# Designed miniproteins, single chains: the designs that were tried, part 16

Each design is a single chain, and the fold is of that chain. pLDDT is the mean over its residues in the fold that is shown.

## One batch from the design tools (miniprotein)

Design m532
Fold by ESMFold2-Fast:
Structure m532 (fold): chain A 80 residues (1-80)
Amino acid sequence: SAGQEAGAQGAQDEADRLLATRGDELTDEGLAFFRRASQKAVEELLSNSGRLLEDPALGREIGEGMALIAFGVAKVVTES
């Protein structure tokens, strides 16, 4: 669906932006976690959970939000 594709693209774009601008805030462990979590977010949006996302704008917002949450968790991993 358009929303599903937009969500996956939004997650990928935001993850790439966060790595480019803020990747240096993470340890190697936090960075590895963030890459894995971001990939899982893209996979989830393209699979079962994303299937009912019809609105591309909402899909993109959800994808971007998932990447941002993953980054926040990666910072906790870095600080642990």
Scores: mean pLDDT 82

Design m533
Fold by ESMFold2-Fast:
Structure m533 (fold): chain A 114 residues (1-114)
Amino acid sequence: MEPVEALNRLAEVLEEAAKRFEDASQKTKEEMIEIVREVRDELTAALNKAAEITPERDYLQAVRDRLTEMADAAIEAAKLSPEAGRGVAQAMADFLREERERVRKLAEEYRSKL
């Protein structure tokens, strides 16, 4: 997979994950915790694959680490207060959309070098 293709696929995964976190904010506590865990694991895998293929390894690993911290915070918040868990899940959706925009800009930069 060339870097442009890898980054475009990552951007799609980030957008889908953002939608799932928004949906999680409307779910029960148990459903929200399950969604956050599943999306965290899927995103970690996608970010690691992109980091192996692109020169942007350090950036993508930083995004992965931040995502893991936010996901763990969302799960712990949800255990104490479903409202607090929903707030963190929404913040995760917003974070992923911002990172998706950055990833798409990186893909455009690689395409312009061709």
Scores: mean pLDDT 81

Design m534
Fold by ESMFold2-Fast:
Structure m534 (fold): chain A 64 residues (1-64)
Amino acid sequence: SVEEVLEAEKEEFLKQGEALKEEIKKAEKADPAKASAAALLYGMAGDFEGAKEVLELFDKKEKE
């Protein structure tokens, strides 16, 4: 069904967003391109809290 396909796509977006979030955590400096890409991926998956967490993580790293 359409719902099954959409759910699989959401899982893939979350996986990609989580991978970028891990890169942001491990990086020495904030990367706005990775932060915006990760936030977009979480948003596309419907995980708006995850998107917010990534942007907050970026802000925290930038303030250092």
Scores: mean pLDDT 79

Design m535
Fold by ESMFold2-Fast:
Structure m535 (fold): chain A 57 residues (1-57)
Amino acid sequence: MKLKVTDPLGGALLEKELGIKEEVFSEEELKKRLEAAGSDPDRSIKALLEAGFIEEI
């Protein structure tokens, strides 16, 4: 499944915290980076979606 950055602030946070520079990326890539950072990937992705920082495409 693909995810897209919808908010420039969300994009900046993803680049700073996880090193994701792309506006469109896979859910697998995001989960992998969140796990490597010590975060719960399912909860973190849900929070990013609810905040409107990313959307599912």
Scores: mean pLDDT 82

Design m536
Fold by ESMFold2-Fast:
Structure m536 (fold): chain A 100 residues (1-100)
Amino acid sequence: LSALRGQTLGFLQLAAISFQELADESEDPEAKATLEELARVFQEAADALRANPDASAEELLALLRKTRARVEEIRARSSHAQAVMDSVLATLDALEAALA
């Protein structure tokens, strides 16, 4: 669990940073807004996991599922960043499978 928690935190932090960097470089206001929202989603998830160093497998799964649901909601209403959203959703699926 400790190693998987570390991998999950690393992924969430990297995703937050990557989306923020993409947002900062975007010239399209709608794409920028979508990328900033995605950065916030992953940063909030990373912060929640960091605040709970003793997170159980069930708590980690709940966090991943909540994060996935938020990304899917954004993907459903935005035409921007779909390829990168698909990529992070695939990683979330893999992490959820590893915890189940």
Scores: mean pLDDT 86

Design m537
Fold by ESMFold2-Fast:
Structure m537 (fold): chain A 78 residues (1-78)
Amino acid sequence: MSESVTVEEGPHSITVDGVTWTSDKVVTTVRVEDDGTVTITHTYPNAVNEQGEKGTLTVTVTLTPGQDAQVSSTFTPD
């Protein structure tokens, strides 16, 4: 069974692919798999970018032993 920890924090800003996003909160989940792979997921509900677009931004960082970090992002408009 994978172990996970979830933390909610207040207002936060992140820059992804040159676009700055601001959200009222960020929900961070850290999951550790039996093979040593660590997955860090940041979810920004009610995220707003510099153009005023609103939605949910999810950024996932996967750390696999012996490999470079893999980063992916997904934006779902409101």
Scores: mean pLDDT 78

Design m538
Fold by ESMFold2-Fast:
Structure m538 (fold): chain A 108 residues (1-108)
Amino acid sequence: RAAAIAARLADMEVELVVEESLLGLSEAERLEQMRTLLDGLVERAADLGRDVVLRISGPPELRDLVLEALKRAAEELGLRIEVERLSEDEAVVTIRTAEARRALAARA
């Protein structure tokens, strides 16, 4: 499984390092930041015709906070994302090309 995930991360990877500065943002501000990030990743996946992988690293509590905001943002965008926890400090979010194109078409 680790080898398969590593191979996927090599295709198209975006890295998000979560730091304590994120705690300075309100829940609404975190949600807005995650929506902006997802919008950019969706456009990239659709335009390039490739799945986009977002690797999230940081302390478990901050990472989980970001994952919750990301899931809420995806729900607001009508976007289906795949979330996989690799370790206590790492998680991967995958946006499939087909799903990205569907979501863009639905909101156009």
Scores: mean pLDDT 72

Design m539
Fold by ESMFold2-Fast:
Structure m539 (fold): chain A 96 residues (1-96)
Amino acid sequence: MEVPEDDKNEEIRKLIEEARKALQAGDYRKAVELASQALTLAIREEGPDSPTVVRLLRLIAEAYEKMGLTSNAERYRKEADELEARLQKEKGVKLE
């Protein structure tokens, strides 16, 4: 695969790494902020239906769960799961 520029992918990855570090340090609000920045970039570069967006939605959900905001965490997890299922579809809707 030809990589025209690594800068944007590196920036997104760096934001994800910093968000994970903030989450591990207990800075849940910072983790949400950093993950949201990465989410905005990922949507702009890859579109709203991408594996990177799924990862970021799950990261935001984890941060909300650690904050005790379980309803918010469940909403983001559900969105991520539905998006991942959509991306894995071959033809039509297959839900059991």
Scores: mean pLDDT 77

Design m540
Fold by ESMFold2-Fast:
Structure m540 (fold): chain A 74 residues (1-74)
Amino acid sequence: SFGEVTAVKVYENGELVAEGTTPESMQEAIGVVQNARGVTLTIVSTLSDGTTATVVVEVGEDGEATVKSITVTK
């Protein structure tokens, strides 16, 4: 099964712009991701088993997202 997400950090062009460790703050971080335009996003998710997933996404000016890499560390 997919591990439960316990923390999220969102970087825009390498700068930390949002983080969450509660359901409410994680929803706020998701909102930052959904509203991003013309930036490279790095999204770092920590799962309940201690796994960290890092996703790099290029977001166009129109909001079209292209996943560039996914890295999973234990």
Scores: mean pLDDT 82

Design m541
Fold by ESMFold2-Fast:
Structure m541 (fold): chain A 77 residues (1-77)
Amino acid sequence: SMERVFEILEKRARELEDQARAELGDVEPLEVPKQPNAISALTMAVAYFQRALLHRDREAFGKGLAYLRQAEELLKG
């Protein structure tokens, strides 16, 4: 179900955010394109957090944070 997919992605995004913050330190969210829905935004957040950890890329971390914030905004309706 879409609700199950959402829960899995949100949990993964939060775990990766915590790991990236521990490894790379605090980073400000960057500007990113608007995603069509919260699942799309969370998928982008997960991908960018993974890229940030793999390459120690603070810019990718900032993009991931922006997509995570975008998902939160899309959920507020």
Scores: mean pLDDT 87

Design m542
Fold by ESMFold2-Fast:
Structure m542 (fold): chain A 77 residues (1-77)
Amino acid sequence: SAEERRESILLAQLTVLSSELYFLQKYFPQVDQAKLDELQKLIEQAKEALKAGNIDEAEELIKRAQDILDELNKERE
């Protein structure tokens, strides 16, 4: 179904976000730890939203997680 396709796309995006979070935690220990914690919480909340079938909420949470990831990546410059 269309909803199953949307869920698969969001799950793929969450996988990428989780991988990027792991990479930052492992290789950039000096980045803002509070932002790393917020990124992790948003990823966990998005997973719970998907589990509950709230696809629109999951998309919004993923967007917020991507914004925090962008801020953390700027700190690496």
Scores: mean pLDDT 86

Design m543
Fold by ESMFold2-Fast:
Order: sequence, then C-alpha cells, then structure tokens
Structure m543 (fold): chain A 100 residues (1-100)
Amino acid sequence: EPKISPELEELLEKLKKNPAFEPFRKRPAPDSELAKLLPLPLSLEDVETLVKKGKIKTKEEAIAAVKAMLEEVLRVMPKDSELHKRAEEGKKLLEKEEKE
C-alpha cells in the first residue's frame, strides 16, 4: 500500500500555494494574536506532518482537519480581521474540493 495518496499530496500542495492560506502555512509565533487565542494552533505544516506520520491517510481526513482548524480561527477572530477573511476564503476552497 502506498504510504501517501497522490491526491492527498496534490491537495496539500494546492492549499499551500493559495494566498488565502499564507497566514496558516506555518505555526504562528507564540506571541502572535492567533497563538494567544488558540491553546495549540494548527497550520498546514502540522497537517502535512500528520500525513507524513500516517495519522491522516485520505483526502477527506485532510480536508476535515484543515476545515476544523479554519472553523476555530473563524470562532476566535473578529469578523473584520484579515485572519477571519483568509479563513473564510480557505473554507470556501475546501468546500469546492469536497464537491464533484
């Protein structure tokens, strides 16, 4: 069985290249606004690490993990903040990836 699905690798690469995910590509600095509001902030880099460790094995699991991360950002950040706007755009992109 292949260790990582090509569809999963393509999804993660596509998300990393999208400008909406720029603030979510790497873990925020400990003193950043996002890190102050989240006890353990997730990033695309964290999701990639889980994929490499075999804890996320499918495209659906990866989408669910990224979506959960974005929903937490949307919950804690003000609606007029740049992070909230980027999380909304990212969530729309993920919803398109879930649709045929």
Scores: mean pLDDT 71

Design m544
Fold by ESMFold2-Fast:
Structure m544 (fold): chain A 102 residues (1-102)
Amino acid sequence: SERDILREVVDELLARPDAAPVADAPPVSVFPNYYGLIDDPVSLASIRAAIDSGEITSFEQLRARLRQLLANVETYLPSNSPVLRATRALVEEGLALLDERA
C-alpha cells in the first residue's frame, strides 16, 4: 500500500497541466546546458520508474527526489522563471500529499 501511495502522489503531480517541463528527461532544445550544470538529473518520469523498480520504497526517499528536482530547476533557471515557480508549487504539493498520507 505504501508503494501505491508513492505511485498515486507522482501520478497526481504528472497530471498537473504545469508539469510538462519536469515530466520527462530535460530536452537539450529547452535546456541546452542542463547536463553540464546538473550532476543528478531528475524528472517525474524517472521518479515514477524508480518507484516501479523498487529503487524508491519510502516516503523519505520520494521527498528527497522531489527536493532534488526543485534544486536542479533552481540551479538552471533564474529566480523569476515561471517554470521555477510552477516546479516549486508542484514539489510543495507533492511534499504536502506525502505528509497527509504519512
Scores: mean pLDDT 84

Design m545
Fold by ESMFold2-Fast:
Structure m545 (fold): chain A 87 residues (1-87)
Amino acid sequence: MAAEQKQAENLAKSVIVLAAEAQASSMTEEQQLEIGRLIDAGDYEALRAMLSPELQEIVDKAEEAAKNNDVETLKKLRDEVAELVAK
């Protein structure tokens, strides 16, 4: 139980960070600093607002999956965002 919840939380954080990384590569230095600040503050709602609609949808799915301890969905979302970063 506790290990599964912790794994889901870690995967959700990975998805959000990768989504921010994918977006940040096309942003200004000032916008990249703001994303870093929001990640450090844990302000994922404000971070989501700075993302593209495509990445916002992925983040929303990650939040829902983490709420349900759905590790399989979180792994799928992480891999999906990692592909966007790799392109």
Scores: mean pLDDT 77

Design m546
Fold by ESMFold2-Fast:
Structure m546 (fold): chain A 55 residues (1-55)
Amino acid sequence: MELSEEEKELFEELDRLGVRALLEGRTDAVQAASEAAKNHASPEEIRKIIEEIKA
């Protein structure tokens, strides 16, 4: 699977947000981050998920 530098940075950010959300008890954010990582979402999809977690 080919990952651009942007995609790698977004996955790294998503992973950090997922861990933080887990520690904060935000199960919705943890699920969204897990699904994105599992499905290797596109950069645009990852950005949408990050925005949803931050909302």
Scores: mean pLDDT 72

Design m547
Fold by ESMFold2-Fast:
Structure m547 (fold): chain A 65 residues (1-65)
Amino acid sequence: SELLERAIELARAGRVDELLELGKTIEDEQQGMAVAMAVGELQDESRSREERIERAVRLLEHARE
């Protein structure tokens, strides 16, 4: 999915605001949920920035496959 590829790119870059805006355009419920969960991982202040990005990317890659 080109949309999930874009979401993975944004998550790797730590661009949480752009990922959140992308999520607003998603009509597919499963893809929308995956992006929403990735945004949640990027906003988890209990983790380091690097850990947040890694977890968000893994989640989106799993949803892609």
Scores: mean pLDDT 83

Design m548
Fold by ESMFold2-Fast:
Structure m548 (fold): chain A 108 residues (1-108)
Amino acid sequence: SEELKKEIEKLLKELEELVARLERVTTDPELARLVKRLVDEIKKAVEEALKNPSEEVLFELEEIDGLLGILLGIAKIIGASEEELELLKQIRDLTNKLLKLLEEYLAS
């Protein structure tokens, strides 16, 4: 669906904007760098799946969501701000929304 593709592309842009906000507010540049790397991997996997449809992207996004969960846990332990924790939760929420839209797109 062209409409699903546009929604997926919009969520990718929103993920990039959240990462840019995280980079500005974080007191841990290495944590922000790791999150950015994971979001770059999401973007690459999703863009490839839109070009060459494959269910492999679903497993890749599930693995990345798991890693984002670990990073959120680490951020809590090291005493990241409530704003940083909220941004990490929003990045993870958008990743899960992308996963659902990709499942729907691939089923079409």
Scores: mean pLDDT 88

Design m549
Fold by ESMFold2-Fast:
Structure m549 (fold): chain A 89 residues (1-89)
Amino acid sequence: MRDQRIQDIVDILKKAGVKKGDKVVLALPEGDITAELIREAVKKVGGEIVGEYRVPGNPSPSSIVVEKVGDKFIVTSKSNVEKGKELLK
């Protein structure tokens, strides 16, 4: 269900250490429904989306990676994690 998928992403964000007020950057394929679920999950944990970048690929909720890069967290797909990290350098 949609709500369960959002909760799964919230759990991934919390496990990665995202807290209220943390800066979050999205590096996801444009127009994908997964991007909407991720935006809702970030808002639920109290994170602030400070950037969104288009990357190639087909994301799914199960392929989401969240990593801390400097003062920000990047949310991307497993296939794009290295490209996502470069966007924050």
Scores: mean pLDDT 72

Design m550
Fold by ESMFold2-Fast:
Structure m550 (fold): chain A 71 residues (1-71)
Amino acid sequence: DAEVGQKERDALDKINEYTNKGIEAYEKGDAKTVLEYGDKVLEAGVTGGSRTMGTRAADGLYNLAKELQKK
């Protein structure tokens, strides 16, 4: 709705940036870096008031890291 504050917009931008970097790490086979970006995504969501978006994106990155660790 119409009351997304500037802090929440900044958080959504950071979630997107860190998610993209996590996916790049996944393509390189670097599970450790994928996990680090998952943590950064989660923190950005908590800090900026977008916990649901942050948690969902972080969960996606954590699942990608688990796939790398199995193969």
Scores: mean pLDDT 78

Design m551
Fold by ESMFold2-Fast:
Structure m551 (fold): chain A 73 residues (1-73)
Amino acid sequence: SEAELKERAEKILEDTEQVIKLYEQGKLSREEVEEAVKRLEGLLKKAKESPEGQPLVPALEESLEKLKELLKK
């Protein structure tokens, strides 16, 4: 469970950086960014509820703020 959480966090952080890059290049829709926000919020909630997930929280929150910043444009 904890190992899966770490693997999911690593993947979602990588996916989030790719989403930001593609959106800034005009290659991704606003709806796709909103789906990325939902996925990241779900994982962040799980990370906050787990002792093993707590070290992941700062990076996940930073990525979430970056996505929300994009949606304000």
Scores: mean pLDDT 83

Design m552
Fold by ESMFold2-Fast:
Parts: C-alpha cells; structure tokens; sequence
Structure m552 (fold): chain A 68 residues (1-68)
C-alpha cells in the first residue's frame, strides 16, 4: 500500500539523518560503516518493494548508532 511505502521512505530518511548527525558528533567510523551497511540494505529492500524489510533494516541502522 502507499501508506507502507511512505512509512518505509520516512524510516530510510530518518536513518540517513541519524547517520549524518552521528558523523558530525564524532561517532567512530567503524560504527558509522555498520549503520551505513544496514541503510544500504534498507534502500535495496525498498527498491524491491519490500517495505517491511526496509523499515526493519533502517531501524537496525539507528539501533547500531544508539548502542555506540
């Protein structure tokens, strides 16, 4: 549904913003790279129409940053 697609897009945008903020705050590059890998998977899932998968991977990216 369009609603799920919008939710997935917003989750990806949120993860992108959190990664950018983490870079500016000096989070170690190794942690940033792990979060970026999850974000890349989220974008791949989105392109495949797997919106639930995109949300899950974007949430994992944010979780990696919060555990740092």
Amino acid sequence: SVEKEVAAALSIIGAEEEIELARKQGVPESIIQQAQEKLDRAKEAFDAGNYDGAIDEADEAISILREA
Scores: mean pLDDT 89

Design m553
Fold by ESMFold2-Fast:
Structure m553 (fold): chain A 97 residues (1-97)
Amino acid sequence: MLKKIEEVEREVKKLIEEGASVEELVEKAKKYLEEAKKEEDPLLSAALYVAAANLAKYALSLDPNNEEAKKIIEEALENLLKSEIEEAREMAERARA
């Protein structure tokens, strides 16, 4: 579990730092969002929603009119706010502030 969370976090950081295209960021964010929905582990699910939101936010910073990125951010944050993991809810609240 922890190793997979670290792997996801490394991939997100790499995509952002290496300047991945809007299309690549949105595609990867969608994959993490769908994986999070299917994940039974609440902590790993929360980490995947955070990854999806961060990639989609960066995509939106490059293309402010990207409706798919906006939808991914909204859905990921909504699911984080409903999470039974307190840390996930705190992350979503900080992202809204």
Scores: mean pLDDT 80

Design m554
Fold by ESMFold2-Fast:
Structure m554 (fold): chain A 74 residues (1-74)
Amino acid sequence: SAMQQEMLAKLDEAMAGFMAKYGSQLTEEEREELRAAYERLKAAIASGDEAAIKAAHGALLDVIRRIVERLSKR
């Protein structure tokens, strides 16, 4: 439980930092993809399934990478 609480706190801090820096520049589609990936990762952490956590974390990073790549070109 302590590990899950720490992971959720760190995820929330990381997401807040990303949204503070880039949030106003996101499209509605990107906001929805990011939110969906974030909620999937939170659910995976709550389940305690390490394989699910790794998969959901990878998916969230893929969304972030695509957003940053688009923003870097403009």
Scores: mean pLDDT 83

Design m555
Fold by ESMFold2-Fast:
Structure m555 (fold): chain A 63 residues (1-63)
Amino acid sequence: SSMPISEFVESLIKKGLGLKPEHLSVLLTAARTVGELRTLSEEDLVNRLGLPRSVARKILAAL
């Protein structure tokens, strides 16, 4: 998907998934587009980006 990561982050906020501002900020720097984010595994989100596993799972489920 060529959807900007900023649009995806806005969708997560609107869904009320309980993600902290620092978690959303990490996503904005992790990928430029949703397509790029989809190439990352749960382990990439946890180990490379420092996201809690519960947050990583919520993000991947929302893709």
Scores: mean pLDDT 83

Design m556
Fold by ESMFold2-Fast:
Structure m556 (fold): chain A 87 residues (1-87)
Amino acid sequence: SSAVQQQLRNVRNQFINASDDQAVHDAIAAQFKQQVGMPASISNAAVRAAINVLILGLDDATVRAMAAHFGVSVAAINAAIAYIRSV
């Protein structure tokens, strides 16, 4: 929905505008996970990668690029995407 897409853009903007402090980035990711009912077992890095994939494009090249950039597996990104799409 447009509301979900707006929420994803807002969360991405929070990461962009945040300090480079990992604790701040982790807090943003944890808050988003709680809002969408995502389990804590999904890493904060995978959540951030999944949000970027959903904004930039759901193609294999984008997923692989985000996996490499955030140091997470493609499987972890796909699990996070499935959770975001379930709400």
Scores: mean pLDDT 78

Design m557
Fold by ESMFold2-Fast:
Structure m557 (fold): chain A 106 residues (1-106)
Amino acid sequence: ERVERALRHFEQALEDAKKALEALKSGNVEEAIRYLRRAIAHAQEAIDSLRGLARPEVQEALKHAVEALENLRKALDYARKGDVETAIKYAEEAIKHLERAIEHLR
């Protein structure tokens, strides 16, 4: 089922985003960039899996997923610039939105 596939991808994106946050907090920017890229890829796959589904819970999950993807991309941009403090803030916001997307699909 498309929702189950999306849920698995969001769960993987959340895991990778949390690993990225840990790497940012430890000053391992290169590792954080790798995990942020993986989180972005999984979030995109989850969004693509839900495309065209009109159910209210899916629409709410997609709203949070789009916000998560935007915040992950900002976290990646700031990490690449060496602004670790700002990257952490965007990664934390992305994690919050990923958790909300997952909640709406359960």
Scores: mean pLDDT 90

Design m558
Fold by ESMFold2-Fast:
Structure m558 (fold): chain A 74 residues (1-74)
Amino acid sequence: MVELENIDPNAPAEEQAKRLRKNIEKAKEAGDVASLQLLRDSAEELAKAAKDPKTKELFEEVAKEAQRALDEVK
């Protein structure tokens, strides 16, 4: 497993998304399927927990990016 950056649940959504995207890129470069699955699932959970539609769409986009990386690595 690659070393992933921690995501602060109290950080602004844009900061959380930025760290998720960095982690997705690291996991994709390493071919780390387990980390990509974890990142996809984390983004999906953040989208479900989102209180406003804009934040929900942001994390749905990140989850799609993680799924695309997963499909490319598998």
Scores: mean pLDDT 80

Design m559
Fold by ESMFold2-Fast:
Structure m559 (fold): chain A 82 residues (1-82)
Amino acid sequence: SREALEAGGKAALGAAKSGEGIGASSASMAALSAGVDAALQGLDKKEAAERAAEAALKAGERTGEGGKKAGEGAKKGAEEAA
């Protein structure tokens, strides 16, 4: 749904605002991809937001400190979307 895509987008924006370097990019892309996947599966906004935040956190952790901050930002963005 559009709401699932919006949830992924808000998580990605949160990652981009809070993250640094490649961590921000990786977490943002993971959030967007999870949002698209959730929309294709017909998931609701809350579940899409949770999946987007989880994907961003996982992707961010592999890129160091900037990625960890991006994951935290994605979680905040996802909470605002839900």
Scores: mean pLDDT 80

Design m560
Fold by ESMFold2-Fast:
Structure m560 (fold): chain A 58 residues (1-58)
Amino acid sequence: MSGEEQVQQDLDTRYDIQVAKIKKDVADGKLSEEEGKKQIEALKAQLEATKKRIVEAL
């Protein structure tokens, strides 16, 4: 495996964990559906930007 592949897998795992937590917080009424959606969209954008920077930095 390349170091890039391993880092991308770690980022995907962190994203999945954070999304699951946000979805649970929405289900538990700790976050509104709109707040949860915005947080997930922000996390996805940050994930994609981070992956792009890692690829370009190699």
Scores: mean pLDDT 78

Design m561
Fold by ESMFold2-Fast:
Structure m561 (fold): chain A 55 residues (1-55)
Amino acid sequence: GCDACQELAQSLALSGNYDDAILVVKTCADSQTGDDKIACETALSILEDSVSESS
């Protein structure tokens, strides 16, 4: 899974560091393979959607 990268990204997002949060998850997705890569890519998509909804 992508749990460690998701936890770090969540902490960054809660601090308003959305760009750094996205970069962390993307870097993890790029470094993982198989199911772990898919998990990180899914987490990245959810994070990007959350940022896009901030008005």
Scores: mean pLDDT 78

Design m562
Fold by ESMFold2-Fast:
Formats: structure tokens, sequence, C-alpha cells
Structure m562 (fold): chain A 92 residues (1-92)
């Protein structure tokens, strides 16, 4: 379980880097990989909770990729990912 959470942390870190570089397509790719890893831990409530939160974040990044939302929405999305990464690091 901790190994999967650590892998998800690494993927979320890559997603945050891509998001900061405005590479929304790459950010979505890393987020989907993190969600897939977390979904393998279906018996871990923490992993299930993080997978659901990552799913919501993917939706927000997809909206940014489509040119929807403001500069403020981009900053909020980045802050949300940073917060999820901090939570995931506590679980590892």
Amino acid sequence: MQQALQQAVELLEQALKALREKDYEKAIEYLRQAQAVLSTQSDDPSAVSLANAVGKLIDKVEELKEGKGSEMDAEITESFLAMLLSVARIEV
C-alpha cells in the first residue's frame, strides 16, 4: 500500500510540474496514471479518497486545456494539486 502511494506522489509531482509549465495534456496524463495506481489499492480508504480527489482535479485541468476558466481558476487548480500532493505525502 505505501509503495503505491509513493508512486502516486511521484506522479502527482510530475503533474504539478506539467501544470506549472501550462502543459495541460501532460498534466492530465500523469494525473490519470496516479489515479490508476491509487485505484489498485481499493482496500485502502486513503487511496480510494485520493483517487476520487485526483479524478476531480483531472476534470479541472481538462477545463483549462479547453480554454475554459480564468487565470484565477488555473491558480486554484495548481493550489488544489499542491494540497493533494501534501496529503498524499503524509500517507506515505
Scores: mean pLDDT 78

Design m563
Fold by ESMFold2-Fast:
Structure m563 (fold): chain A 73 residues (1-73)
Amino acid sequence: SEALRREAERLVEAIVKGVENHKKLIDPDLDEAEEIVKAARSVAHNLLARGRPPELARLVVELAEERAEEIRK
């Protein structure tokens, strides 16, 4: 459980960094919060397709949605 949360946190940070860099370098009109959640859902689906624990997939989406809410504030 704790190990899965730490893995989810690392995955979400990688997603956030990727979206931030894309917005900064390629598409300044990008909705950063929306793209973080979209990317996290894609990652979650890929994790499930590869047989990773459903808890990990759920945590990735939940943590990404929390980060998106903080960005929108």
Scores: mean pLDDT 87

Design m564
Fold by ESMFold2-Fast:
Structure m564 (fold): chain A 71 residues (1-71)
Amino acid sequence: SSRQFSVEEKAEFIAEQVAELKARLPSMTDPAERAAAEKLIAIYEELKDDPEKLLEEIEKFLREEYQKVLA
């Protein structure tokens, strides 16, 4: 049951994750991690009223950041 989320449910989950990330941001000491966190927060703030576009851009961002870590 938990693996079939609607677009709206996924967007709500992202909102919760962004709120936690904002709370952790002041304690981030790694400049690269902080920059990635700030970028993710910026994507959310720009696209929070467009759930489908928000999910597309978040997935793209996470994929690009993950590729940088593996390179």
Scores: mean pLDDT 76

Design m565
Fold by ESMFold2-Fast:
Structure m565 (fold): chain A 99 residues (1-99)
Amino acid sequence: SMEEQKKLLEKLKEAAERSKRLLLEALRAAGVPQSVLEALENSSGVGPETALELATRLGLPDEVLDRFLELLLELMKFAKLSEEELERAERWYEEARRA
């Protein structure tokens, strides 16, 4: 139904906004320049691989990194990714948690 579709889109938007907010918070804590943070805030998002690389490369605190990756994985599930794409995302999550 249109109602269920609207709820799904609202959840997807909320997850995306929350994930982006946590990423920006982590980058801010890591000392990333404000100009870079503003550019990321105004971007139309990044791919899972790029987001994961950025998060891990910056040496984010485990708690912030873990929460960001949890939300990113949840967001990807709502995006109706293929089974292979989800499996790849889960592998990236596991690798990031081990790093």
Scores: mean pLDDT 57

Design m566
Fold by ESMFold2-Fast:
Structure m566 (fold): chain A 55 residues (1-55)
Amino acid sequence: MEKAKKYVDELIEKNPEMSLEELKAQLVRDFYDGKIKGTLEDLKEALEYLEKKLS
């Protein structure tokens, strides 16, 4: 399905002490570093998924 959602799930599992804002910042950094393959829309969906999962 969505590679971005899987990446977000793994990011949360590896960083249980990080806040939502810290996880969002890390996700954006990983995207611009090319660790996540996708478009800006994929990044937006990943951020929305992260917020939904931790809210």
Scores: mean pLDDT 77

